# Designs tried in a protein design run: designed miniproteins, single chains, continued (5). Part 109

Each design is a single chain, and the fold is of that chain. pLDDT is the mean over its residues in the fold that is shown.

## One batch from the design tools (miniprotein)

Design m19785
Fold by ESMFold2-Fast:
Structure m19785 (fold): chain A 59 residues (1-59)
Amino acid sequence: MSLNELAARIAEREALELGRKYGAEEEGKQVAEQARDLMLQGRFEEAGRLLREFEKKVA
């Protein structure tokens, strides 16, 4: 598995976990897909920012 694939799996899992924890599962799925795609593209900073913004919205 490449670094990008590993990062994508971790980001997807984190977004889904946040969605379940805070009752925002549908938004969590959308964020998971976007973060996965960004990580696969090597856009790690944008993916991290997306995850942080989602957490701030739901936490």
Scores: mean pLDDT 83

Design m19786
Fold by ESMFold2-Fast:
Structure m19786 (fold): chain A 58 residues (1-58)
Amino acid sequence: LTPDQIAKLTSYLRDVSYGIFDVKAFQEDNAAALTKYGAKVDGILGPKTLQAMVDLNS
């Protein structure tokens, strides 16, 4: 991961921790793109979902 991607991931993790980012809603809205990363719509913030979040929200 680049330093910029790490900074974005840190921001996303903070927002998830504070309950202001809904992981499952993100997954549902981006289900087709998640297939590219092999991620599932399960509401779990796994490594594949994190990669998709960085790539799609960059």
Scores: mean pLDDT 69

Design m19787
Fold by ESMFold2-Fast:
Formats: sequence, structure tokens, C-alpha cells
Structure m19787 (fold): chain A 80 residues (1-80)
Amino acid sequence: SSKLISDISLLPEENKNILKGITVQDLKSNPSIINQIAPQIKLPDDVRRELFAFLLTCSKTFGGADISDDVYEAGKDLCP
């Protein structure tokens, strides 16, 4: 949901300006936004955990459970 987007404000100025105000609906209509988030998974553990939960929520809304599992496996190496 939207609360993780505000937490992502810890990212570089360019990225946080892009990520602020993005909703799950926006991610569903433009999944390429996930590609902008993925490189930022090297954040502090607490932020990384919430970002990972956000990515799982996004995958559920645009593709369902199967895509959710794929996103989880892809992100697992970046967010152990």
C-alpha cells in the first residue's frame, strides 16, 4: 500500500520523487515501475523487508499468485 512509498523517500532524490504518490493501481497499469524499485532492494533490513512486501502486493494485483511466487524467488537473492 501507500505507506511503503513514503518510507522509500530514504532513497536518492531522483528515485524518491518517482516513487512518491505511486499506488498499487499505478503499478498494476505500469509494471515497469517494479524494475525501478528492484535495484533499490539494498536498503537497510527494515526498509528492505517492507519494500519486499510491497513488491509481493504488486505482483498479486497485476498477475495473481503464480506471478507472486516468481517475484518472491527473483527477489530472494537481493532480500535474504
Scores: mean pLDDT 49

Design m19788
Fold by ESMFold2-Fast:
Structure m19788 (fold): chain A 91 residues (1-91)
Amino acid sequence: STVLEEAERLLEQLSQLVADTAQKIANAKTVEELNKIVKEADARFAELLRKLRELMEQLSPEDRARFEKRAEEIASKYLQLKVEVQIAANL
């Protein structure tokens, strides 16, 4: 696989993690379940983002800019999801 193909797979995994986490949050019955879901998602998100950033260092400036923009969009969606959970938990 090329570095571009590996970076693309990591972006897909990050996007899927956000979608899967949103679904798990929607199905959670307790605040304890919500906290566990967010904790596990945070750890996995951090790991995938670290791997993506390492691969991005090997990309051309133009490709890196495109991947940085897409990663930022996914990170923004994930942050919004975490804010919604925090609001719900603070009822």
Scores: mean pLDDT 87

Design m19789
Fold by ESMFold2-Fast:
Structure m19789 (fold): chain A 97 residues (1-97)
Amino acid sequence: ALSPTEQASLRKALALLDEALASTDRKEMARLIVLAGASLTSLYMRHIVENRENPGIREAVELATRIEQAVLDKAPMEEIKALVEELRAAVERLLAE
């Protein structure tokens, strides 16, 4: 089970992803995605250091990395938003455990 601190980090990531989905500006959306990815990566790195890996956290980090790559590849906003919705669902699944 995830600790309250880990759940808080995931809820922060969800809030940033919700803001990204609501954004009409590509640069602002990219900034919010990077911030959400950073929050998830910090959580993942803590788990590695503590030798307590969670496959769901790893999946979320890998999804965030794919979204950042899509932004760099100048994918359409609709495609990026679809990937953000996939990441949001992955984070919601982690919070439901």
Scores: mean pLDDT 84

Design m19790
Fold by ESMFold2-Fast:
Structure m19790 (fold): chain A 83 residues (1-83)
Amino acid sequence: MKEDLSRGQVLYAKGIQAFKDEDYEKALEYFREASELYRKAKDYLGLANVYEQIAKVYEKLGDFATAEEYRKKAEEAKKKAEA
């Protein structure tokens, strides 16, 4: 659990850096890996934060429909964090 959370945080940070560098393909790769580790660790707040970042990447790519899907996934993850 702790190891997966630490790895997820590192991948999330790498995703943020790739997003700042406008490398949206790498940003999505890092965020998807981070989302899997946060899900495994049951860190639903971390998972929600990752889904919000994925939504921002899709907005930058002009894919507003996929961005909206990830915002809904983020809301669902936030609800699981409250349970």
Scores: mean pLDDT 85

Design m19791
Fold by ESMFold2-Fast:
Structure m19791 (fold): chain A 100 residues (1-100)
Amino acid sequence: KPSAEEIVSNAEILFRRIRQLIKRKAPKEVLLKEVEGLGKWLAEQLLSYGRPDLAKEIEKITKETLEELRKASPEEWEAIVEKWWEKVKEVLEKFLELEK
């Protein structure tokens, strides 16, 4: 079972991969799959730590972002994904504070 710090570190690495996909103008379906995958993985990690509240918050934020990305042009993807990541970081900060 990864530590709380390892979960956050791994999330940052996976998000950096998403940023690279946007820079390389990857197909929309690939971007959607990577965002959904990271959101699902984080929700599962938070649930395994006994934080269903934070898991639900990640699921909600990710679902809203995926709906926005499906309707967006490629020029809008970076702003949408960065906004999603700021919200994800807020959830992860709450998680880390309780796992001290």
Scores: mean pLDDT 85

Design m19792
Fold by ESMFold2-Fast:
Structure m19792 (fold): chain A 100 residues (1-100)
Amino acid sequence: ATEEIIEKVKEMSKKILELIKEELPDEPEIIENIKLQVERLIEAFKTLSPEEQLELIESFAEELKEFAKEYIKDPKKLEEVLKIIDEALEEIKKIAEKAK
């Protein structure tokens, strides 16, 4: 369960970072900060219960949505990013439920 959740978080983050990089090619610090937050999230998962992992992912997803709204100026790209986050979160919830 934890390894599957980590893989989904990595996949989601990679897709979102590629979209943000296209919008902010001259802002490498922003990309590095997101990568660092993802690495910290993944490291925390190793010590957390599935319920705590889900809560942490939900909080991270909300922060990532707010970040996307701030920096992505193209409304179609913003909708795509928000959809990627929502779909990944639903898949992660299903993985966490199966682990119980």
Scores: mean pLDDT 77

Design m19793
Fold by ESMFold2-Fast:
Parts: sequence; C-alpha cells; structure tokens
Structure m19793 (fold): chain A 68 residues (1-68)
Amino acid sequence: ASKEELEKEKKVLKQLIEQSQVLNEEERKKVEEALKSDDYEVVKKARDYIIEKEIEAGVELLREAVLK
C-alpha cells in the first residue's frame, strides 16, 4: 500500500469514528490508536471492525437517534 492509499483509508476510518454511535470507550480508543498507525492493514482492520459493528447494531441505533 502506498502513502496515498494509507491516507485514503485513514480518512475513511476518521469519518467512521466521527459518525459511529455504537463504539464504547475501549473500542473507540482502540480504533483511534489504529488511526495513528502508519500500517495500512491496521487501519483497514479498524475500518472493517467499525463497519461490522454498525451493520450488526448501529443501523438500529442511528435510526432511533435520527427519528428523535
């Protein structure tokens, strides 16, 4: 992965962290540590983790928050 690919993944991860309402404090800390990493695979795994959490539980929580 190039520096440009790493920067793109970090941008996506940062947006996911900012938008996510399903991460607890420990999970948020872990993905924020991944965002500080220069390892493409570390950033990608953190991104995938948030997406999976959002799909499994966050969609209902986001819908609840938006409707109120």
Scores: mean pLDDT 74

Design m19794
Fold by ESMFold2-Fast:
Structure m19794 (fold): chain A 82 residues (1-82)
Amino acid sequence: SMADVEAEFRALMARLAEEIRRLYAEMEAAGVPRVEIERRILERALAEVTAFAAQHPDFPLARRLLAVLRAELAAVEARLAA
């Protein structure tokens, strides 16, 4: 059901938030520049949300989040190129 898909999406977001906090802390401790940490985090989030959207093509929140993540990644890549 749609409610089950929404619950699964919420669980994915919670797992990603925890993973992102851990990865950020690890990369910051390793001396990785902030902009590169942001790029790697966005790439990871984009990969997982893309997989979720592919499994649930009729779930609009995942598609909308993909658009946001792609735009944010493009902005980070532009900062890295400058």
Scores: mean pLDDT 89

Design m19795
Fold by ESMFold2-Fast:
Structure m19795 (fold): chain A 87 residues (1-87)
Amino acid sequence: SASQEEGKAIVEEVTERLVAEAERQGRFDLAAKIRELGEQAKLKVRDVDHGRLFAATIEEWYRLETGEISPAEALARLAARRAELAG
């Protein structure tokens, strides 16, 4: 569906941005993991909201792995994003 394709496009967009960021920082290990997470997410996307949620999950995972946020903060941010998508 158009909604499913839009959701996949959102995941691809976020994945490409994070891969470029990781590669600029010399973190080729993170770039490879982000690509893998993005491909797995695209297989599970049913609609645009699922795409947004998966993209947000990958973003918060990246921030956690780079030390930008704590595990508790990542969990809180994901809960907030899920609430936004449900409302």
Scores: mean pLDDT 84

Design m19796
Fold by ESMFold2-Fast:
Structure m19796 (fold): chain A 68 residues (1-68)
Amino acid sequence: SAAEEGLARLDRLAEEAEKNGDPQTAAWLRRVRERLREMYKEGKITAKTVQMAADAAEKFRESLIKEK
């Protein structure tokens, strides 16, 4: 589903952050992913909201890389 794709995108971002020596960002992304999964299963958010969160996380990571 679209929600599962959004959650998988966050998992990939976390793995990438960990590989790049950024375990704090990886841990934060994993926490965000679990919270979004929980809220989606409870019907509190939509698949679109999960995808928007993944988009925001990707943009945030790009901003951090550019500031270095």
Scores: mean pLDDT 80

Design m19797
Fold by ESMFold2-Fast:
Structure m19797 (fold): chain A 66 residues (1-66)
Amino acid sequence: DNMEEFLKARSLNEEVKRLVLQLESKGITITGNTTVELMNGLTPDQQQKVREEAEKKFKELLQLMK
């Protein structure tokens, strides 16, 4: 496997996780209330990953609160 491709994918995953936490701290939902500023510079694939991670994060928090 190409180490460069692996490192790039890993870096993008870390960026997605950071953005999910940032959006969560601002009280913004990825699926309904994403702003262009928060998603600026992200590719469509990265935007989809951010939405999926935010949904997972919110579901985890909801389960812990129940």
Scores: mean pLDDT 56

Design m19798
Fold by ESMFold2-Fast:
Structure m19798 (fold): chain A 86 residues (1-86)
Amino acid sequence: HHMSLEEIKAELARLHFELVVLESLFEQGIITPEEAIEMANEIIERAKEVVERSKGLPADEQATVERAAQELISRAENLIKKAKEK
């Protein structure tokens, strides 16, 4: 589960892109609230896995990864909250 910082950054960028697409699909009514919740939870779990894979990095790099992942998780949790209100 060891990854380079560049590989971790690439995965975080992909997760961010997936979340942006998911938010757009939900806002446009293309996917159901249930689908949005399922997919957002998947993004949260994958972001947590990225944090675990970052534990071998220098402390400053690990902190950067943790911050980026936490922002992604918070945004995904906000989408889940919006979906539950429908």
Scores: mean pLDDT 86

Design m19799
Fold by ESMFold2-Fast:
Structure m19799 (fold): chain A 100 residues (1-100)
Amino acid sequence: MEEAEKIKKEAEEIKARAEELRAKAPTMSADELEAAAAELQAMARRLAALAKRANALGKKASPEEKEKYAEALDVAAEAAATASQAAAEARALAAAQRAA
């Protein structure tokens, strides 16, 4: 598998996991939400690293490969934003449950 395609697929898989945690968040306890937020933040860091890798490899790639790396970068960056937002939402829900 091409490196750009591998980065894109890993980013898509992590995004799917982040969306699964986000969907389950309303049914979680405060402790489970804090654990989910930590996992989502770790996913966001991994996705940011994948985006950085796609950008670095894309700069050294052929013109045709640059398009594939640009696509991988966009997917990883969008997934990182999604995971970061989900982490913030999980922390907010945990705080709301503790305040109640």
Scores: mean pLDDT 86

Design m19800
Fold by ESMFold2-Fast:
Structure m19800 (fold): chain A 89 residues (1-89)
Amino acid sequence: STIQQIVTTISKKYKLSPQESEYLLELATAVQSGDVKIATKQAGIIAENLGLPPGEELLLRMRAVDAIREKVPLEDFLEDLAYRIKSSR
């Protein structure tokens, strides 16, 4: 799928682990569903699993909503998340 191709490309660019790549795919799928409740819940779970601080978790939830509302392209949303994952290490 197009989502799988985007996630694969970003994961290689940012040298994400298989688990981090799976989180990107899960979030991309949730955003593509258009369900704000599902996407924000999934963003919270993934942020916790990645050990992101509360400020980054809030930002991730807000950006997931912006991606659903088409204010931000899905690819840009996922690339920003990948950058934040690498920066939080």
Scores: mean pLDDT 84

Design m19801
Fold by ESMFold2-Fast:
Structure m19801 (fold): chain A 104 residues (1-104)
Amino acid sequence: MQQEIDRLTQLASQGDSQASLRLGQLYLQQQDYDSAISYYQQAIQTGDRDIQSRAYTLLGGVYLNQQDYDTSIQYTDQSLRLDPNNVHARAVLSVSRTLLDLSR
């Protein structure tokens, strides 16, 4: 785990968007939401449309876990504008909308 994080941190510092995306996922597994968000934002800045769509979906998931449904919906909507066939983004969006309606 730590060796993987160290390797990915080096690659991300060199502008590797895939490494930034993977670092975000690893920090999310550790419940380090601030680091996860930071690396997903880096992936959006350096990545292509596929990486950007995936990063927006993962940001939506982070905000859903924090019960910030409005922000989750915003990020998953951006993901779907980049890739309308992103099934994971559709799932996160559906859950966030349902929970927002229930939180009234």
Scores: mean pLDDT 86

Design m19802
Fold by ESMFold2-Fast:
Structure m19802 (fold): chain A 87 residues (1-87)
Amino acid sequence: SQEELLEEAKKLAEELAELGKEAAEKIAEEGELPAEELAELQARAEELLARLKELLEQLSPEAQKEALEFLEKQLKEVKEHAEKLLA
C-alpha cells in the first residue's frame, strides 16, 4: 500500500541519517576516515539513496511530499550533529 511504501521510505531516510551521524562521529574522533572505510560508507549511502529514490517514484505526490519533508528533517539533524562534533 502507499502507507507501507511511505513507512519504508521513512525508515530508509532514518538509516541514511544514522550512517551520516556515525561518519561524523568517526571523523570527529580520528580527524579523518581511512580511505577504505570512507569508500564503504559512500557505497552504503549510494545503495540506500538508490532504494529511497525507487520508493519515492512509487509514491503518490502527497506521500512523496511527506517522505521528502521527513528526509529534509533527517538531513538537518545530521548537519547539526556534524557541526557540533566537528566544531
Scores: mean pLDDT 83

Design m19803
Fold by ESMFold2-Fast:
Structure m19803 (fold): chain A 96 residues (1-96)
Amino acid sequence: MDELKKGVEEALKVAEEAERFATELSRHPDPELQEIADQLLKAAERIKKYVEETLKAIENGDLEKAKSYYNMAKALVEEAKRLIDEGRRRLAEAEA
């Protein structure tokens, strides 16, 4: 089982979800939703960067470096998930 490749695929899916949700939030006039949108875009960019570094490290045979970059990507994935949850909560409050 290639756990790193599966994790990389999942991280990219979370980054794509964060970008799509940020686009939705950016259309709202609420400044708090605008701030969450900006934070989500930054998180998605950083996830993609660390995924790229993980794949380069795998290609170079540096599994320890790949694991390190993947762990950084995982931390950003968890942060992106928290921002999505906060954005959904704030959106529900703004539309109530």
Scores: mean pLDDT 84

Design m19804
Fold by ESMFold2-Fast:
Structure m19804 (fold): chain A 97 residues (1-97)
Amino acid sequence: SVRDKLEEALELVKSKDLEKQLKGAELALEVADQVGPEEFPLAYELLELLVNSKDKEVLEKGIEIALRLLKNESLDLKQILRLIGLILRGIGALLDL
């Protein structure tokens, strides 16, 4: 399920291993277009970890996933605004690298 993949992705992203963080980001990206309101809190937690990364590639993947989530018509305005805020924060962090 989408939730099962997001839970697996979150555990990988929580690791201190760069390769696992990137694998987690790729798993999240695979299901990003299927994330609905029920899965949004889990996806948001994962994205916060990615955009707080000091690794450029991990941070760029976080921004990419968030941008793909913005295309989901099932998300409400508050969820969309939270994603926009997270994308802007990620871009700011990327410019500081």
Scores: mean pLDDT 86

Design m19805
Fold by ESMFold2-Fast:
Structure m19805 (fold): chain A 65 residues (1-65)
Amino acid sequence: SETLKQNIAKVEELAKKIPATKEVTAEGNTVTVHLSSTGPEDARKAKEVVEEGRRLGVTVLVLVS
């Protein structure tokens, strides 16, 4: 639906604002955030993205490498 597409785009934008974000991909209702590192601020912001995704019906996967 258009609402789901908008929610996914919103979560992608939030994920891109994490300083350590290397790559963000979306497939179906899942957004995968690839972080180059996790300092305390990156970890806090990643948690906020996961929680916002949960509120919007979007699954957020966080990978670190």
Scores: mean pLDDT 85

Design m19806
Fold by ESMFold2-Fast:
Order: sequence, then structure tokens, then C-alpha cells
Structure m19806 (fold): chain A 82 residues (1-82)
Amino acid sequence: KVPKDGDEGLAVARETFDELFEKYKDALGAEDSGEFGTLAALGEVAPALGEEAAALAQKGAKLLAEGKYVEAAKLFQKALEV
């Protein structure tokens, strides 16, 4: 569910992105044990995501930086489904 409120959308986008990197953190060897920042973690998990999921996650991260949290959350959710 994608909220319309900007602050709530940011929380959902971060939660969805955290779920995405949590899914792939075992492949990364958990070397940072959760010290990843929301956008910084994208670089670490991108190789494990594959081309489709990586493209969706990168678009989501860009929208997150632009304050478009609802759209960012939707893209991160799609990246999780790939």
C-alpha cells in the first residue's frame, strides 16, 4: 500500500528498500551488519538484484532523493518482486 502523505511515503519507501537489502544481505556476507544508509546500500546490493531489479531500485532511489516518496516506494516494491 502506497501512502499519499510525503512523510509517511518516505517511511514506507525506506522500509521497502530495507526489506530489499535484507533479502540480499546474506549474499553480501553481512559485512556491514546493518550500517548501510538507504541510498548507499543500493550500491552494495545492485549486483545481487539483477538488471531489472537494479534499474527499478535506482529509479526509486532517485525519486526518494527528489522527495517523491510514493513513487519511490512503488518502485522498491517492484524490485522486491523480481
Scores: mean pLDDT 59

Design m19807
Fold by ESMFold2-Fast:
Structure m19807 (fold): chain A 100 residues (1-100)
Amino acid sequence: SEELLALLEEMMRRIGEVMRANPPKTEEEAAAVDGIEGLLLGVYLRHLENPDATAAEVVAALEEMRRRIEAEYAANLSPELLAQILALIDETIARIRALG
């Protein structure tokens, strides 16, 4: 769906802006930011390669990404940066759910 792709692109742009506004201060934080960028790109590319993916499938991918961010990267991020990233993911999930 073009609407789903547009929502993913907006989410990625907004998260990128938040990350640029909060540059990493440690090597561990830099690695966490890089890891999150990889997860975001993975969700985007998966949807780009599967344009017939349902809203429910995209939501499931975003929920799994959110879970992995909390499990793998949350300990190495500032609480402020983590909260902003998770809020943007949650907002995107809510917007996608409203479509389907």
Scores: mean pLDDT 88

Design m19808
Fold by ESMFold2-Fast:
Structure m19808 (fold): chain A 71 residues (1-71)
Amino acid sequence: MLILSTPAQAGSTAVNAAVRDGRLEIIKEVDASSDQTVTAEVSEELAASALGMSVSAAKGSETVVQETRQL
């Protein structure tokens, strides 16, 4: 299933996605409260190269989501 879509510029770095149980969970940046996990859908085009986490990395965050950048 495709579930990743980073609505950001070519350098989006505030979006984190965690791969869990064969599913992607998009973790937005944290503010004063805490992190927020959001599941989003990605276009089928990205699914072609989707390896679980590479979908998010293909957009901007070229790294496996393990922690928020702003935090």
Scores: mean pLDDT 39

Design m19809
Fold by ESMFold2-Fast:
Structure m19809 (fold): chain A 105 residues (1-105)
Amino acid sequence: MLSEKEKALKILEELEERTPEDIYLFSSLPDTSSRPDFLDIVDNPVSLSQIRQDIESGKITSIEEFKEKFLQMIDNYLKYYPEDSGYAAAAERVREEFERILKEL
């Protein structure tokens, strides 16, 4: 059985392989020069790079903590971007694939 850390990192690897066009949008927080209001709208900003770092450093110690942080990242995008936007559509696709991967592992 994989460790919680190994399982979380494998899930990130699978997401990058299955949703390469969408997942990169979450690698960093939106650029403040193009999205200056993002931090005013989003209370708990988190990027995929921060989640990966927190898994690797041992700050995230369980799949449940990883799932909570990942879904917070998705919720932030859905709160900030209009529901008919490409960003909202990308967030929903990534969420669906994340849930699929969790069922397989």
Scores: mean pLDDT 80

Design m19810
Fold by ESMFold2-Fast:
Structure m19810 (fold): chain A 75 residues (1-75)
Amino acid sequence: MKEAIERALEMAREISKATGVPLWLAQYVLTRAVLESNGKLDLSKVRDLLNELVKAGVITEEQAEQMLKLLEELL
């Protein structure tokens, strides 16, 4: 679990730099997805979390799509 969270935090830093999304937001999405998936990064849970943030007006659809695309490339 600790190693999975550490990797999620590293990926969050890369995504934040590449997409311009705030670091705290990238960390929130990735760590929550890992925790809810018992230490695995489940892209379906990431997509669900990003869709919730888009509906709440926290991020744009374009930012959500960029984050997902970059995550797929990092995996």
Scores: mean pLDDT 80

Design m19811
Fold by ESMFold2-Fast:
Structure m19811 (fold): chain A 62 residues (1-62)
Amino acid sequence: MDETNELAARGGRLAQEGRRDEGMALAMEALATTLAAQPLSDDEVAAARARAEGLIDRLVAS
């Protein structure tokens, strides 16, 4: 969780700087870290990905 939170925070900062692709890459790395720690269902993975994409899009639009 702590590592995932740090990756998400760095991704958010990159997105705010207009570096959307780099922010998205860190968000996907956070998801991969979560999957390594706890196996998720396909639905849970899809929901986590959609949440990450939505967050990056909102931060870039800000």
Scores: mean pLDDT 68

Design m19812
Fold by ESMFold2-Fast:
Structure m19812 (fold): chain A 91 residues (1-91)
Amino acid sequence: EKEEKELEEMKEFLFKAFREALYEITGKELPTKEEILEELVELAENDPDLLQKIIAKVIELINENTTKEQQEPLRKAFEELGEEIEKLREE
């Protein structure tokens, strides 16, 4: 139960970090998780170099704003986000 809650909180933090990184690097304001996922899918297909810069900024924000205990849930949240992006790319 506590681990599930921590994972959900880390997913919300991850989406906030992606939103901030996307805004800083691309200037796009993406208020919803759905819009963030759509942009990440588009970048993965059309501009993988820019996606790498965004991921690097997200990792930086994570390292500055999270504890070592939160790192493992964040890693799992990243893996689940990657799976969601791959699923969206299918159709």
Scores: mean pLDDT 76

Design m19813
Fold by ESMFold2-Fast:
Structure m19813 (fold): chain A 97 residues (1-97)
Amino acid sequence: AVEEAVRVAREAAEELRELAKEASPEAAEILEAMAELLEEIAEAARANTPEARKKIAILLSAMGILVAALWIESGDEELAERAAALLKRVAEAVEAV
């Protein structure tokens, strides 16, 4: 469970970085920020403490704000939906711990 949450978060971060390569510079900056938050979620999941779980909840909320920012900045609904799907996948993996 913990190892899966870490793996899913890291894989999602890599997918966001791949999306950033084809995005506008402004959208790429948001996607890179999201990838950094996912790496922090992976580290927190690995720690597996009550404090780390609270941190994950805050980071997931920040990710939701960045998905909205990505849509506003890019105007690309498909890109924002792909980012939201990655966030949902990470949230589900973390909740399974």
Scores: mean pLDDT 85

Design m19814
Fold by ESMFold2-Fast:
Structure m19814 (fold): chain A 58 residues (1-58)
Amino acid sequence: SMSDNIEQAYKIIKDLLERGLSRKEAIEETEKILKEIGIKVSRSQLEEALDRAEEELK
């Protein structure tokens, strides 16, 4: 589902941010990873996941 795709993106983005990637790098790398495993997400869904990851990490 779309919610499951956002949750998957959230987990990946959170890990990448914790590893010191920038917001832009985390989104770009997450998009690549999700495409490789066959999960389709929009830029807006990636940005929603990024916002949630940042809230969780502060």
Scores: mean pLDDT 82

Design m19815
Fold by ESMFold2-Fast:
Structure m19815 (fold): chain A 67 residues (1-67)
Amino acid sequence: TPLAAWLNALPPEVAGQVATALMFDPELRDEAIAALPQLAPEKRHWAGTTAVPDLSPEARAALEALR
């Protein structure tokens, strides 16, 4: 996806934080979830370390699957 390509161009920490922040946006959440398995392992690691209290159950499960 275009989102996954853009995130993979960012530094690992920034890519992980941005991917997690997009999961808060109801319009971008599903696209962000779909982008997670397409991220480089280091970027997925940073996304998986972020604790976000108001994520949907699907977004939370996707982040937990990165561990």
Scores: mean pLDDT 67

Design m19816
Fold by ESMFold2-Fast:
Structure m19816 (fold): chain A 90 residues (1-90)
Amino acid sequence: AREKLRERLEELEKEEAENYDPERVRKRVLEIFRELGLEELAEKYELYFSVLERFGKLPTSEEVERWKKENPEEVARAREAIRELSDFLA
């Protein structure tokens, strides 16, 4: 499963290299996770992108600090999702 996921993500990266669209890449990554039955990983990845969408522009320091204070659980989950995804793909 892990090796198959890695192959699919590498293929996606090569395909998107010519016309990179972050929204399309996000959708395709989620579809790959779901195709491989990795729904929990898909949910964590989706959470990571929901956090990035909240800062769809370059955030100010005040906006970042406010978000961290209001959403400490979401911040912790986003960090865990990034770490687990990184470890899984390594």
Scores: mean pLDDT 62

Design m19817
Fold by ESMFold2-Fast:
Structure m19817 (fold): chain A 84 residues (1-84)
Amino acid sequence: SMAKKLEEKQKKAEETIEISQRGLKTVEDIKNGKLPSSVETQKEVSKIIKEASKGEAEKVQPLTYEKVEELVKKPKEEVEKELA
């Protein structure tokens, strides 16, 4: 069914958007000191990147660990601008 194929494409796009939103939330939590700047933080970021890479929609670039490290050093307003 052509309708089923369209629904599957929409579901994959929604999944990629959700992963990106989780990435933004994680960066915010790191900046607010809710997550420790330690091995635990690196594991959480790594999980988000790994999930984004596996669920990649053709049109969306996944968050890299280097990008998240860069964003943690910026004020919240700039983080929201970069990830929007």
Scores: mean pLDDT 56

Design m19818
Fold by ESMFold2-Fast:
Structure m19818 (fold): chain A 78 residues (1-78)
Amino acid sequence: ALSKEFQQQVEALVPKVKALLSRDPSVPNPTIGEIAGQLGADPLLVLAAEMLAFQKASNFAEVEKLLLAIGVPQDRLE
């Protein structure tokens, strides 16, 4: 289980991460590293906040894409 402090840090980053994500599907989203650098945040917290933002939007395809990008094999998502 995630700690309460970790959950609070992730929730606080969600609106900031959403503000940096592209609203145009023809424009690529910034990388986790670019968002982390711009916000001065831990890349793992940014990853969790981005996943939570996509989950709240019911955008599971983007969640799967993020998991694949961090090295989770596709066969582990089945």
Scores: mean pLDDT 67

